# Ledger of designs, part 62: designed miniproteins, single chains, continued (2)

Each design is a single chain, and the fold is of that chain. pLDDT is the mean over its residues in the fold that is shown.

## One batch from the design tools (miniprotein)

Design m6127
Fold by ESMFold2-Fast:
Structure m6127 (fold): chain A 55 residues (1-55)
Amino acid sequence: SREEVAQEIVELAKEEKLSSDAQYEVVLTMQEGIEAGLSPDEILERVRKVIAELK
């Protein structure tokens, strides 16, 4: 569900100790995925890729 994906994204951000700028990029990626009509799993995949690039 979207609530489960949102919770997993929050948990990933805490686990990775993301900066405020990195958190903004993650939120923007999630919002863009929602607006594009992507599935929850597709949104999560894109967020994970963004986090990997920020490390």
Scores: mean pLDDT 75

Design m6128
Fold by ESMFold2-Fast:
Structure m6128 (fold): chain A 89 residues (1-89)
Amino acid sequence: VEDLLKQLLSLDVPLLETVDKEAIEYFVETRLKLLSEEERKKLKELLETLNEEEKRHLLSSIQYVANNGLEPKNPISYEEAFELLLELL
């Protein structure tokens, strides 16, 4: 899970104020559901150590990788998207 987080935080993507709710849900369903319960707990702990700029960068990266073929339907703030990500883990 550390490699996944490091990869997402290293992507050169524009920092967004809002992300698509469906992009977060799709990312969780297609990528995070493949993780074990222990890996999901570790990821959640790592996510909670991130500062605001790192959170924004992470959510922007998730939007970028998950939005391949998805149309934005429900833009939410990156703070709301981060809370949703933690709830879905």
Scores: mean pLDDT 78

Design m6129
Fold by ESMFold2-Fast:
Formats: sequence, structure tokens, C-alpha cells
Structure m6129 (fold): chain A 60 residues (1-60)
Amino acid sequence: MKFELYREQYSQLSTEKEKHNFIEALYNQDYSYEEIADIVGKSKTTVENTISRIRKEREE
């Protein structure tokens, strides 16, 4: 799959919060953890942990 546009967008993000919001937006668009991992250049496990942290932080 070609995710070049999303990879460019992710690489331009300057803060952890923006990067986490980008990952969450992809997840909400029904992208799988594996597809998100390919886009952001991280492991599937890292993406799963990131989504879990975002959800926990929002449930404050």
C-alpha cells in the first residue's frame, strides 16, 4: 500500500500531541494498527500502545 502522503504529513508534525492525534485520526478512519504502523514507521505494538494511551488520557 502507498501511504506517502500520510507519512509526509506525520513527518511534518512537531509535537507528540499532534503525532498522537494523527494516529488516532487514522484509527477512527478504520485503518488497522498494522496499516498505521506502516504509515508512521513504528511497530504495530507501539501503535497499539499509543492508541491505548490516547483513549486513557481522553477518559480523564
Scores: mean pLDDT 75

Design m6130
Fold by ESMFold2-Fast:
Structure m6130 (fold): chain A 83 residues (1-83)
Amino acid sequence: MPSAEEIGRLLREAGASEETVRVAVRLKEQGASPSAVAAFASLTLSVDQVEELIRGLKEAGAKISKGQENAILSAARAIEKAR
């Protein structure tokens, strides 16, 4: 499982703002799952950035199911379309 520090690095690499990184790292420190952190980040990231974040999380050992990935990406697409 990726550490809070590694999650922060992956979020910055995906293009998240420092505020999004700070909140997401805090959520992880409070016991949030990597999929929950990715779902939170999808509120501010583009679909492409969310795809990069999920890939990085999986490479770091996060177990995100295909169903969780599809749900997060569907939410990201809906949010991006609304903006």
Scores: mean pLDDT 80

Design m6131
Fold by ESMFold2-Fast:
Parts: C-alpha cells; structure tokens; sequence
Structure m6131 (fold): chain A 68 residues (1-68)
C-alpha cells in the first residue's frame, strides 16, 4: 500500500540521520527539509520525523549521561 511505501521512506530517512550522527535540531531539520523538497516525504511526515527523532536523541543522551 502507499502507506507502507511512505513508512519505508520515513524509516530510510531515520536510518540516514542515525548513520550521519546528526543530533542538533538545526542539522536534523535541514536534512529532513531537503528530503521534503526532493519529494521523498511530505512536509507533515517531515515534521513528525523531526519531532520523533529529536525525542530519541534526547532519550539517548540522557541514558549516556547516566552511565558517565
């Protein structure tokens, strides 16, 4: 279905963000906005991805700080 294809595109972008090691909001937003401009995902999907990814980064950093 189109929904499955769209989710696969979002998941691919999330993997690319992780592979690049992007953690700053401005860097994540710049990368995702470029993907939206290229037609890979919609603007709404991009906003959702940025929000979810930043929450994951914050959680990861909190866990890393607790282990230090």
Amino acid sequence: SDAAARQAAIDALARELAARGLRAREDIEAFVNRAVEEGRISEEEGKTLVRAYLAGVADSEARRAALA
Scores: mean pLDDT 80

Design m6132
Fold by ESMFold2-Fast:
Structure m6132 (fold): chain A 65 residues (1-65)
Amino acid sequence: DDVQRYLRMSQGLVTSKDNVSRRLSDLAQRSTPSQGQLLDQRRQQSVQTLDTGQQLAQSRAQQLS
């Protein structure tokens, strides 16, 4: 079922965003302010990429429903 497949992909992307955000935030807290800013920027880029993927997966699931 393609709809269920895209819904599972969307859910997986949510979990991936949470894991990436938590790990990079932990590293930023242990880093110098400059390093923390670079880690936060990297986290934002990763989250944006995963957000785009999640929205595409949800849109595809809606089209197949």
Scores: mean pLDDT 74

Design m6133
Fold by ESMFold2-Fast:
Structure m6133 (fold): chain A 95 residues (1-95)
Amino acid sequence: GKAFELVEEAIEKLDEVLKKGRGDLELTRRLLELVMRLLSLTEDKETLLRLIGLGLRVIGMELDIELKKLPEASEEEKEEIEELLEEAEELLEEL
């Protein structure tokens, strides 16, 4: 239906943004939120696997941005990095 077509278009646009976008933490967080919302809307196994792959790539981008800030990192930023590492490890265990 139309919902599947919209999810597929969103996936294609997310992949394009991930290929072109670099170094913006706010953008990376918004992309992760969008991937998580799309995951809740799909029951298609192939689409689900594609979204999981995109989510992992977004988490990787956010980690790269945060790691570059480590010498200046606040306690809140350090906790955020630790949470991202735990999330990445959990996703890897499920794959």
Scores: mean pLDDT 65

Design m6134
Fold by ESMFold2-Fast:
Structure m6134 (fold): chain A 94 residues (1-94)
Amino acid sequence: QKQLDLDIAGGIVLIAVSIVLKTAERQASPEAVKELREVSDALAQALNAGDIDAAIEHLRRLKELVEKYIPNEEDRQEAIRLLDNAIALLESLK
């Protein structure tokens, strides 16, 4: 059941990240969006491998990139909130 819980949580995390990426696509440069997508791909691979610690580190890296590249304060704070909730969800599975 732990694997099923991780699969469900991973799906929720990836939905949150997709919302963050859509915000970045509207506001950030193509180079910044590419960097965010590369970290998102690494996150998906970590989740698929069941590597919760690596997934959390990739989410922390996404927060750093959001802070750096999303210029609108309200959208940046919402993206950070979504990523913090995703980190908390994965921490709850440890």
Scores: mean pLDDT 87

Design m6135
Fold by ESMFold2-Fast:
Structure m6135 (fold): chain A 80 residues (1-80)
Amino acid sequence: SRAASLVSAAAINMVGVEASARLLKENPELAIKEMETNVRAAEENRRRVEEVGTEEDAKLAEKYLERAKKILEEAKEEFK
């Protein structure tokens, strides 16, 4: 379904943030930029889920987004 695809996309974006976080030691500027791109994509996918998904789909997409945002926030604090 469209909603399931959007929730999956949000999960993939979260995994992308986690993967980019592993590059923080070697290239923090590039890692943070890639994390920001993935968080933005997760935000768009979360917004789209609200239009076409169930409340459960929306909550799941929100959990993926919040995890992605938390990792980015921690990275920005460390490399400020």
Scores: mean pLDDT 86

Design m6136
Fold by ESMFold2-Fast:
Structure m6136 (fold): chain A 82 residues (1-82)
Amino acid sequence: SELEKKLEELARRLVEAVKAGDEKAAIEYGKELGKLIAENDFEKSKELAEKILQKLAEEEKLTAEQGEILAKAVVEGLNEGL
């Protein structure tokens, strides 16, 4: 679906920012992801976004430090963007 493609694109940009150590960019992509979730089927979009982020974090083998940036992007970005 178009929504799934947009969620995946934003999630990938978020994870790329995390890998680069760009906390500010990761949080901003998180906010965009949260807004997209809020503008659609909330429960389904949120679950899908969380699954995509988890899959990307596992595939990219994020370090502990990168995991902390991802956590901030979720708390200060995605959840605040809702």
Scores: mean pLDDT 82

Design m6137
Fold by ESMFold2-Fast:
Structure m6137 (fold): chain A 71 residues (1-71)
Amino acid sequence: SLREEALKELEEQEKKMSPRYAELSRGLAEALGEIGRSVGLSEETIAKGVRDSAGAGRRIEEASKRFKEEL
């Protein structure tokens, strides 16, 4: 299916990018989803948080890399 193919491609890309980034991204998404549900947040709020956290993971990695380059 298209979904399975897309997930496979994303997984392959994540493996090439960084194992640490992949682990962090998945862990944050799962934790936010579970925490959000446990405290009664709406599915819309949870979805936004998960989406934002995935993007934040990438930005944090890039920011850390740039910061170290300046040191």
Scores: mean pLDDT 62

Design m6138
Fold by ESMFold2-Fast:
Structure m6138 (fold): chain A 99 residues (1-99)
Amino acid sequence: MEKALELEDRWTEENAEPMRELAPKLTPKEKKELVLKQMLEAAERLREEVGAKDIAVRTKITLYLLAGDEKKAEELAKKEGRYDLLEEAKKEIEERKRL
C-alpha cells in the first residue's frame, strides 16, 4: 500500500510536468492526447513496479473509454480476460458525468 501511494504521487508529478512545459503550445486535442499517453504509461508502471495488474488494466480501459476509443478498451478487456473491468469502467464514467 505505501509503495502504491508513492507511485501515485510520482504519477501525478510526471503527468503535470509535461503539461506545464508544453501547455502554451498545444491545442486542446493535443493536450488530451498527451495526458492520455502519460496516464497509460503510468498505469503500465503500476502493473510492472507494484504488481497491481487489475488496477493497471482497469485504469487503461477507463482512459481509452474517456478518449472515445471504445474499440481499444474492448480489445484490452478481451486480451486480459477481464470483461468485468470493462463494465465497471463504463459505470464509473457514467457516474463521473454526474459530478
Scores: mean pLDDT 65

Design m6139
Fold by ESMFold2-Fast:
Structure m6139 (fold): chain A 77 residues (1-77)
Amino acid sequence: SAADDAREGERLYSEGQLEYIKGNYEEAARLFERAADLYEQAGDTAKKKLALLRASEAYEKAGNFDKARELRARAER
C-alpha cells in the first residue's frame, strides 16, 4: 500500500541520514535513492524530490558527480 511504501521510505531516509553523518556517503546516497523510489510509489512527490536531492548531495561527496547530476535532474521532474 501507499502507506506501507511511505513508512519504508521514511525508514530508509532515516538510515541514509545516519550513514551521511558517519561519512559513509556512497551508502547514504543509495539509501536516499531507494527512499525516493518508495516515496514516488507512495505518491509523495515532495518527499521524493527531497530524497533525490539528498542522494545527489551524498553522491557528490562520494565523488560520483555523474550520478549526482542525474538525481538532481530527476528531482526537477
Scores: mean pLDDT 90

Design m6140
Fold by ESMFold2-Fast:
Structure m6140 (fold): chain A 84 residues (1-84)
Amino acid sequence: MVKVKVTVTDTSVKIEAPPEYVKRAAQAAENAIRILGLKATVEVDEEKGVATVTADQPFDREKLAEKIKLLLEILGMEPEVKVE
């Protein structure tokens, strides 16, 4: 299974995944932020397997982390989620 590392802060989500999956993982994080009623901007470096998703306002880190984990698991990924 595909491992995805997710770091959640008060305003941003950093994602580390294999190049082929990082864009899909970033879209899951963006969707989680939008479900909370917030706007998000996404920056993806597919070759390096890194993405950053930034919300326009602070969010509940634990609630967002739980939603991201669920969405990534539905996509068949193995999320390792850290809240900072």
Scores: mean pLDDT 84

Design m6141
Fold by ESMFold2-Fast:
Structure m6141 (fold): chain A 58 residues (1-58)
Amino acid sequence: GDGPGLRAFGADPSLLPPAQWREVAAAVERASHLPPAERPAAMAEVDARALAALASLP
């Protein structure tokens, strides 16, 4: 859906399997050390992947 594009980061951890949530957390950690200009794109990629994973759950 529409929004700031960070819904997955604010989502309940139980919405994703632990392994996928760990990947999201690791990607956020990596994005946090990027220059400000690159962080939105990196965060959008992580959010999109997390949302796609959520959409793929039964």
Scores: mean pLDDT 66

Design m6142
Fold by ESMFold2-Fast:
Formats: structure tokens, C-alpha cells, sequence
Structure m6142 (fold): chain A 61 residues (1-61)
């Protein structure tokens, strides 16, 4: 979904900007973007953040 993609991108960029693999940073970024879109879905935010953390770890090899 578009909302998931935006949350994922925000989470990934937050990890990249801070340079630290912190799941909380990813979750907070995803949550913020979803709230700006009027979406109050913690599960969606956690899924987007989890994927962003996994992909960021992979991409930093």
C-alpha cells in the first residue's frame, strides 16, 4: 500500500541519517509519517519499521 511504502521509506531514511541500527528510531519515523497521513495503526508502523531495519542491515554489508 502507499501508506506502507511511505512509512517504510521514512523508517529507512531515519536509520540512514542516524547511522545507527536502532529499531525504535525506525518505528518512530514510520509512526510519525502514518500519523501525518491520518493513520493510527501501530501494527502497520511496526511492520514497516521491521522491514526497514532488515533491509538496512542487508544493504550495509
Amino acid sequence: SEAFEKAYQAAYEALKKKGVIDPRTAYEAARKVLKELGIDDEKLARLAASKAVTDYIRDKR
Scores: mean pLDDT 84

Design m6143
Fold by ESMFold2-Fast:
Structure m6143 (fold): chain A 107 residues (1-107)
Amino acid sequence: MTAEQLLTKGREALRAGDYDSAIAHYEEAIKLLSKNSEDWKAQFLQGLAEMHLGDALDRQGRLDEAREHYEHAAEHFRKAAELSTDEIDAGIALLMSGVSKVVARRL
């Protein structure tokens, strides 16, 4: 199963209110993506997985854990921006990093 397929399954579980299943799929996606630490797309997808994992934890009331994952998301998006050769992709990653930091600070 690809990381993108795991992210899709995680989002489907999250929409269904199956937060435990969503968390499991996002954790598996992060595990697969962590093998490509210098690939901008892998870093960006890892940021998305961490952000969605934070959302699932927040919905469960696990606020300290949610904050940690939003902070991890911000770091991965920042690294994706640094590794990207495309200005639009880098700009989107920096925006997502900023959003993740704001969400973490408000939890």
Scores: mean pLDDT 87

Design m6144
Fold by ESMFold2-Fast:
Structure m6144 (fold): chain A 93 residues (1-93)
Amino acid sequence: SMEELQRKLEELAREVLEKAKELKKSGKSKADEVYAEGLRRLAGMARKAGASEEAVEALLEAAELVLELDQEQAKELIEFASKRLEEIGESLK
């Protein structure tokens, strides 16, 4: 259901932001803009799916934080988000 999708995307948004904050504590380098753009696209998807504004803002905050990670850390964050999004998609089938 769309309500279940909204809830799962809100949970993903919180998880992605927390992981971004954790990686930021270890990294000192600016990552490539493409990683931030990936998270901004996910925020747009969440908004279109009806996720809360708080969840959308969390993904946008994670996009700003990813610019302060190194390339390896930014890749790890995006791979985490992608895997969780795939799991959400499978759980809704």
Scores: mean pLDDT 77

Design m6145
Fold by ESMFold2-Fast:
Structure m6145 (fold): chain A 81 residues (1-81)
Amino acid sequence: SMEEEIKERQKEIIDETVAHRDEFFAALPELEALDDSTLTPDQRRERDRVLRIIRESKSLEEFREAVEEFLEELYRERLAK
């Protein structure tokens, strides 16, 4: 049941993120302007992943797939701890 609840929550986050795609694209200049010296190495990796998703997704479907992959990676990192 716990694993099913986690999967349902992941789906909700993905659906919400895709629904707010335009807001992420609007934030692109601000994300690019973030000073690397103020970010930890983990925060830089996450920012770079987000920038890549926004820049390289050519369609809503590609954006959804990239968000799904990103959340799966975060989930695996969380479980490894």
Scores: mean pLDDT 69

Design m6146
Fold by ESMFold2-Fast:
Structure m6146 (fold): chain A 76 residues (1-76)
Amino acid sequence: SLSAASQRLAALVQRRVAELRAEGRDLSDLSEEELEELWLRLVEEVVGVPPEELRRYIREGKSEEGMALLAEALAA
């Protein structure tokens, strides 16, 4: 469910923030490319959508199709 996915996302974000802090960094220190990679990894861990599938939609300019895929995965 969306609620369960949101809880998993929050926990994973908190874990990643702690990891970055241990490296002497925070989320604001990430480049645009690093933020995209982080987002794709969090999506894979929370909802099980492969990063390469989402990257393909981004590269092809099919953002609406990629968002529909995420919405479907979150609803499950």
Scores: mean pLDDT 69

Design m6147
Fold by ESMFold2-Fast:
Structure m6147 (fold): chain A 93 residues (1-93)
Amino acid sequence: EKVEKARELKEKDPKSLKVAEEIEELAAEAAREGDKETAVELLRIAAEVIYEATGDERVFAVAEGEIKRILEGLSPEEAQKLSKELKETHGIL
């Protein structure tokens, strides 16, 4: 399961932005496969890792925005691109 893999990655390196990126890629893959529930859970796990790395709570709001866009039918690629731009614009990443 993608969620179990993400939790193992987080357990081994809970403050790694590289791990967060790997989990975000798993979320995009799940969304492309039509598994929106798994994508939602993975995006929240990735946000937890970014928060542990940065201390910036705004990452959770960015993740919930990406979740909403995916659920409303935006492509996973476009949703991820907008979230990355928001993190960069606000200095989260």
Scores: mean pLDDT 82

Design m6148
Fold by ESMFold2-Fast:
Structure m6148 (fold): chain A 100 residues (1-100)
Amino acid sequence: MERIEAALEYLAGSSDPRVLILRALLEEMQRRGRPLSDEEAIAIAREVAAKLPPILQALLPKDPAAFDELALELRRLAERVAAGEIPAEDVIREINLLDN
């Protein structure tokens, strides 16, 4: 999980709400020293979304099931980053692929 720190630093300048959620998931994984459960990842994503300005919140799925699916995809991406499967610079590209 030593790659989490590099990813957090790289992503610090982004205002994309998906990147903000991903950063929160990475920070919680680092703090806990373990992968997050589905329930933990969804709860963290919902807390981050609720604190966003309305203009950024409007960029996220309005349907709860679609939001939960996005949260779990972002958690899977966070796990791949932590495992060193995705370099920090490719993270934004991977997030953009979730919109297909």
Scores: mean pLDDT 80

Design m6149
Fold by ESMFold2-Fast:
Structure m6149 (fold): chain A 71 residues (1-71)
Amino acid sequence: AGPPAERVARTTPLQQAAIRAANEVLEEAAKEGYEAEVVGVEVGDTSVTVTVRVYKDGEFVYEKSATAALA
C-alpha cells in the first residue's frame, strides 16, 4: 500500500512547534521592517527551540530564540 495521508502531510508535531516558534519571531521582525532568517532548530524532549537572525538592509541587527511546546 502507498504511504498513508498522515505521512504525506509532512508536518510532524515537532515541525509544527518549530514553525509556530519561527513564525512568531518572523512576524515581529517583519512588523518592524526587518528581514529574518531561521538559522537553527534545537529539538528537546518536550519542546523545540528555533533560533532566528534578524537583518536590516543586509546588516545583522540581533539574534532571537523562541521555544514552543510539542503539540
Scores: mean pLDDT 73

Design m6150
Fold by ESMFold2-Fast:
Order: structure tokens, then C-alpha cells, then sequence
Structure m6150 (fold): chain A 76 residues (1-76)
């Protein structure tokens, strides 16, 4: 999960958007399937990936991933 989130943000920074989307979706799916909330480090990496995807024109994917992240984040 964290490893996938770290790979997602690294790929997004490199402009490899397809790889970034794949790793981000894999990380989120693990948490969704297990009913687990991501830790803060994983959450930050996924949030950065979403920002980078949106900045590089992958707005639909960014919106999808942002919604999934919000559903997993614990209430403050």
C-alpha cells in the first residue's frame, strides 16, 4: 500500500501518468477491500499524486482518486 503510493507519486513526478494511475488505484483498492484507513504518509503520497495528475491533464482520474481518498480518510 505505502510502496504503491510512493511509486504512484514518483511516476506522476516523472510524467508517467499511466503508471501513476495504476499504482494509486492499487493502493486505494487494498484499503477499500480490507476496510482500512490509510496512514498519514500513504494519504499524503496519494493526495500529491492526485494533484500532479490534475496538473498534467488527467482531471477525470484525479477526480475519481480524490473521491476514493476522501471516503477512506477518518473524520477529524
Amino acid sequence: ALEDAEKAVAAARAGDLATAEAHARRALQIYEDNGLAPDEETLRALEETVVLLAQQGREAAARELAARIRSLAPPA
Scores: mean pLDDT 78

Design m6151
Fold by ESMFold2-Fast:
Structure m6151 (fold): chain A 86 residues (1-86)
Amino acid sequence: MVEKAFEYREIAKKFLEGKLEREKAREALEEMRANPKVQRAFEAMGVAETLGASEEEQREIAKLAVEDIDKAAELLGKLAKERREK
């Protein structure tokens, strides 16, 4: 689950860099949307990265987004608060 979300993030980065065909990016997005838990993990990782989370923290937040969305939201809120106070 989390590993698949990480793969989709790499696909998204390659698409933005122009290194991936549009059709392959579309297939990846459709596959991700077919599994709401994978999509949720992908979104949580993206938000965590913008808040400066490490790869390990991003993976933990993604795992929590699948298993316990309330805890994932709490961790994201804590990271956002720390960023705002710094």
Scores: mean pLDDT 74

Design m6152
Fold by ESMFold2-Fast:
Structure m6152 (fold): chain A 91 residues (1-91)
Amino acid sequence: LDALADAIADRVRQLSLEGGASQDEADSFGAMMRTTLRINLTLPPSVAAENLRSQADRLEARAATLSGKRKALYQEMADLYRQMADLLEAS
C-alpha cells in the first residue's frame, strides 16, 4: 500500500510537470496526494473509502472551476482517489 501511494504520488508529480507546473509545485502536489492516502490507510477500509470518495468529489468540484491542464490534473487526482477507494472496499 505504501508502494502504491508512492507510485500514485509520483504519477501526480509527473502529470503536474507535464502540465507546466514548477518542480516545487509538482513536488507539493505529489506530497499532498501521498499524505492524503497515508492518512486514509490508517482508518477502517469502509471509512477510508467513504473519505476518499468525498475528497474525490471535492477535487472534481474544483476541476469544474479550472481549465486546460490544471483541470485534467484535478480530474486525474479524483479518479486515483476513487480507484483507491474501490480497492479498499474490495475485501
Scores: mean pLDDT 77

Design m6153
Fold by ESMFold2-Fast:
Structure m6153 (fold): chain A 76 residues (1-76)
Amino acid sequence: GQLVGDKTISGEELRKLGRAGLKPDDIVYLGTPESGTFAAITGIGADSVEIVEEGKGKQTIPFEEFLEKTRFVIRK
């Protein structure tokens, strides 16, 4: 299995690529100082991303905030 490479984009790579580094249905790991959680990308806007987090339902996050929180992206 590959954790980094063809199907994984790091937070640093994502900040470099911007929204072009994302696709609908990508799974993201959102890091926090206390914990991290997985979320599915359900939409990509010009300046925002829609995600579904476990237990929180659908949320829209400004793209800059999303980039800051994202540790890595997994593409199916």
Scores: mean pLDDT 73

Design m6154
Fold by ESMFold2-Fast:
Structure m6154 (fold): chain A 88 residues (1-88)
Amino acid sequence: SAAARAALERRLAHAYVLAFGEEALARIRASPDASAEQIEELERLLAEARAAETPETRRLAALLREAGPTAAAAEAAVERFLAELAAA
């Protein structure tokens, strides 16, 4: 269903923010071109992801961190996560 897809996409987005958000925030804060709006938005996303953390989003975030921050690595991490769920 559309609702189930949206829930999965939100869970994936939260896991991605948990995986890379702190490093991204540190990089943005170090940039002379960074706006306060960009910093506040990423801080908001991090707070939201932390508040919504589950064992599944934590596991997916760990796999994303291990795979790396590229789109191809994120796809591979998601495939690994789905395989682990299927095996359980």
Scores: mean pLDDT 78

Design m6155
Fold by ESMFold2-Fast:
Structure m6155 (fold): chain A 88 residues (1-88)
Amino acid sequence: MEEEFENERKKAIRELGEALQKLYDLTKSDEEFAEILEKIDTPVGKLFAEAVKTGEEKSFKPENEEQLEDVKRMIDGLKKAIEELEKK
């Protein structure tokens, strides 16, 4: 149970980091990157968009299954944004 949650959390954090890095590499500016993060409309996306705009270091570590689901929603939004940018 604890190991299963930790494994899912680690996988989600890794996938989130990979998707964020790939999106950043595809964007032309910090402003464009932040706008895409805000457009995804998740708590995680809003937090990271604010961090980009302010230069303040912010992290989101899911502490429960509800927060883990928010990370998964953010990953899905990032994957869609990446697909749209790669198509151009």
Scores: mean pLDDT 76

Design m6156
Fold by ESMFold2-Fast:
Structure m6156 (fold): chain A 68 residues (1-68)
Amino acid sequence: ASAADLAFAAALELQEKYGESKPQAVTYALQAVTALEQGDAAKARKLLEEALKLAPESVYLKRALAAL
């Protein structure tokens, strides 16, 4: 899977698991997908790192960051 696919999977996982409890983490993951679609890997990395700070247990966020 691409980094964008993993970032989108992370957003879905965070929304399902945490819903309203971690909306900022979901927002960062979705913004990272958009950055990756635009070819901005540096912006995507920053956004994924911010999401991971809010949801450090997310396997998909870790995998997305590692895929960059």
Scores: mean pLDDT 82

Design m6157
Fold by ESMFold2-Fast:
Structure m6157 (fold): chain A 78 residues (1-78)
Amino acid sequence: SEAKERAIRQLRGNTMAYMSSLGLIGLKDPSKKKKYQEQSMKAGKEMMKAEKGTVDEVEELGKKMGEKAKKLEEEYAK
């Protein structure tokens, strides 16, 4: 459905933003790089699982990934 396609696009975009932010923080603090890589892999796995579910599940995870990305940007800016 068109609604599901849009929800998946939003989820993928927000997940990629979160993963990108984790990568940048890992470059700034290499001692925690493995932890950030594991968080990035977990986010990707959650995204792929959600895409098999309902539109509501995709939208909810998409929102959650967006909030995580925003939180990292705010923490990185300090």
Scores: mean pLDDT 84

Design m6158
Fold by ESMFold2-Fast:
Structure m6158 (fold): chain A 80 residues (1-80)
Amino acid sequence: SLEEDFKFDIDLLKHQVDAVERALAAGDRSPLLIRAVELTVENAKKLLETAKKHNMPQELIDEIEEILKRGEELLARLRA
């Protein structure tokens, strides 16, 4: 179902954000990690736009917004 597809994409993005946070905690400050989190943020933005366009349940929209917030916070930390 469309909702199951969104849940799959949300879980994938959560794993990507967790991987970035783990790498940053291990001292990774590489340009490759910065590019990875930039891509994750852009993918989260696209997923959010698509979820809103398809009138997905607010709970799923909230999950995507939280992932986007985490990604943007990680990106800010990497650029500091």
Scores: mean pLDDT 88

Design m6159
Fold by ESMFold2-Fast:
Formats: C-alpha cells, structure tokens, sequence
Structure m6159 (fold): chain A 89 residues (1-89)
C-alpha cells in the first residue's frame, strides 16, 4: 500500500456534506484506507455556486483506486465534482 493525497474540488452547500460523501466512498472501496480527511470552508462564487476543496490522505494499492474511491463517493452523494488530482506522498 502507498500513501496518496487526493484533492477534490466539489460543488456542495456544506463542507460536512462533501466530507461525508468522500468518507463513504473510501469506506465502500475495498483496499483503500482513510488516513486523514479535511474540507476547506465553503465559498460562494459570483455565479451562486458553492464549492469546497476536500483533501483526503489514503492508503491504496494505486493512485487510480484512490481516485476512484473519492469519485464514487461524490457521485453516490449526488454532488458535482469540478476537479480532482491524485499524488503519491
């Protein structure tokens, strides 16, 4: 297992909702373990869109699986993922 940092920008009305979505995705993905999870304060953009940045540090066999766990969680919660990056730590 390798340590990966997943950074996701999510359209959500609360940071807590986005954190719960990411946590659920990680818990539902076999072989991925949550190490730490953080959300930025929610920002309201000029367009009225609310966004938060989620940072998840996970142990996973690959960066692709780490990414998939976060993407699947966000999608299952009905949230819109605006961007996602994964890097090995």
Amino acid sequence: LELYRVTAVVEADSGEKALEAVRAGILATPGVELVSLWASPVQTMATGRKVTTIIADVLAPSGDLARKAVEDGIAAAGLKLLSITVRRV
Scores: mean pLDDT 87

Design m6160
Fold by ESMFold2-Fast:
Structure m6160 (fold): chain A 88 residues (1-88)
Amino acid sequence: SERALELARKEIERNAPPSERSLLLFKVEALVHSKDPSERKKLAEELEKAGLKRAVRYALAAWSNAPDDATEEEIEKIGEEELKKLKE
């Protein structure tokens, strides 16, 4: 989902220190395109430790191909459900 990925990028731009933004944006892109659950779990944990909880949920929603017409709240909920599956 382009919308979910855009929301993840905006969350990083808003909340991440400028010196870390390029690395964190790269981690979001890596998560969205990952085919490995272990890699997605590691990237999600790294982003959460950076204080970017919403960016993680948006990125996982983008990975799960959340609808582009979904609301921001619906996208966050989809990402939360995917994060729970990943942590089990």
Scores: mean pLDDT 85

Design m6161
Fold by ESMFold2-Fast:
Structure m6161 (fold): chain A 89 residues (1-89)
Amino acid sequence: KTVTKKVKTEAGETVVVDFEVPREWIGKTLIVRYETTSLASGEKIVREKQVLVTEGKPSEKDPSMVIVSVSFEVEQEEAGEATFSLTPE
């Protein structure tokens, strides 16, 4: 099922979000969805990024899990909060 995180953002910064995923997903490509609101129009902004799960960083809390880090640039017109969703394909 989709994992969702809400994060406070600042216009012009790069935000990095860490997701904890099962080790069985190593080698799979996941879709990370970024949702925010345009300060200029008030409309919803949606961006998607594909991320490959690698055997790089194990979770310190659960060794059956690995950490996947995803970065998004926050545009000047974007609101100070964004929702990130991780969906397996």
Scores: mean pLDDT 75

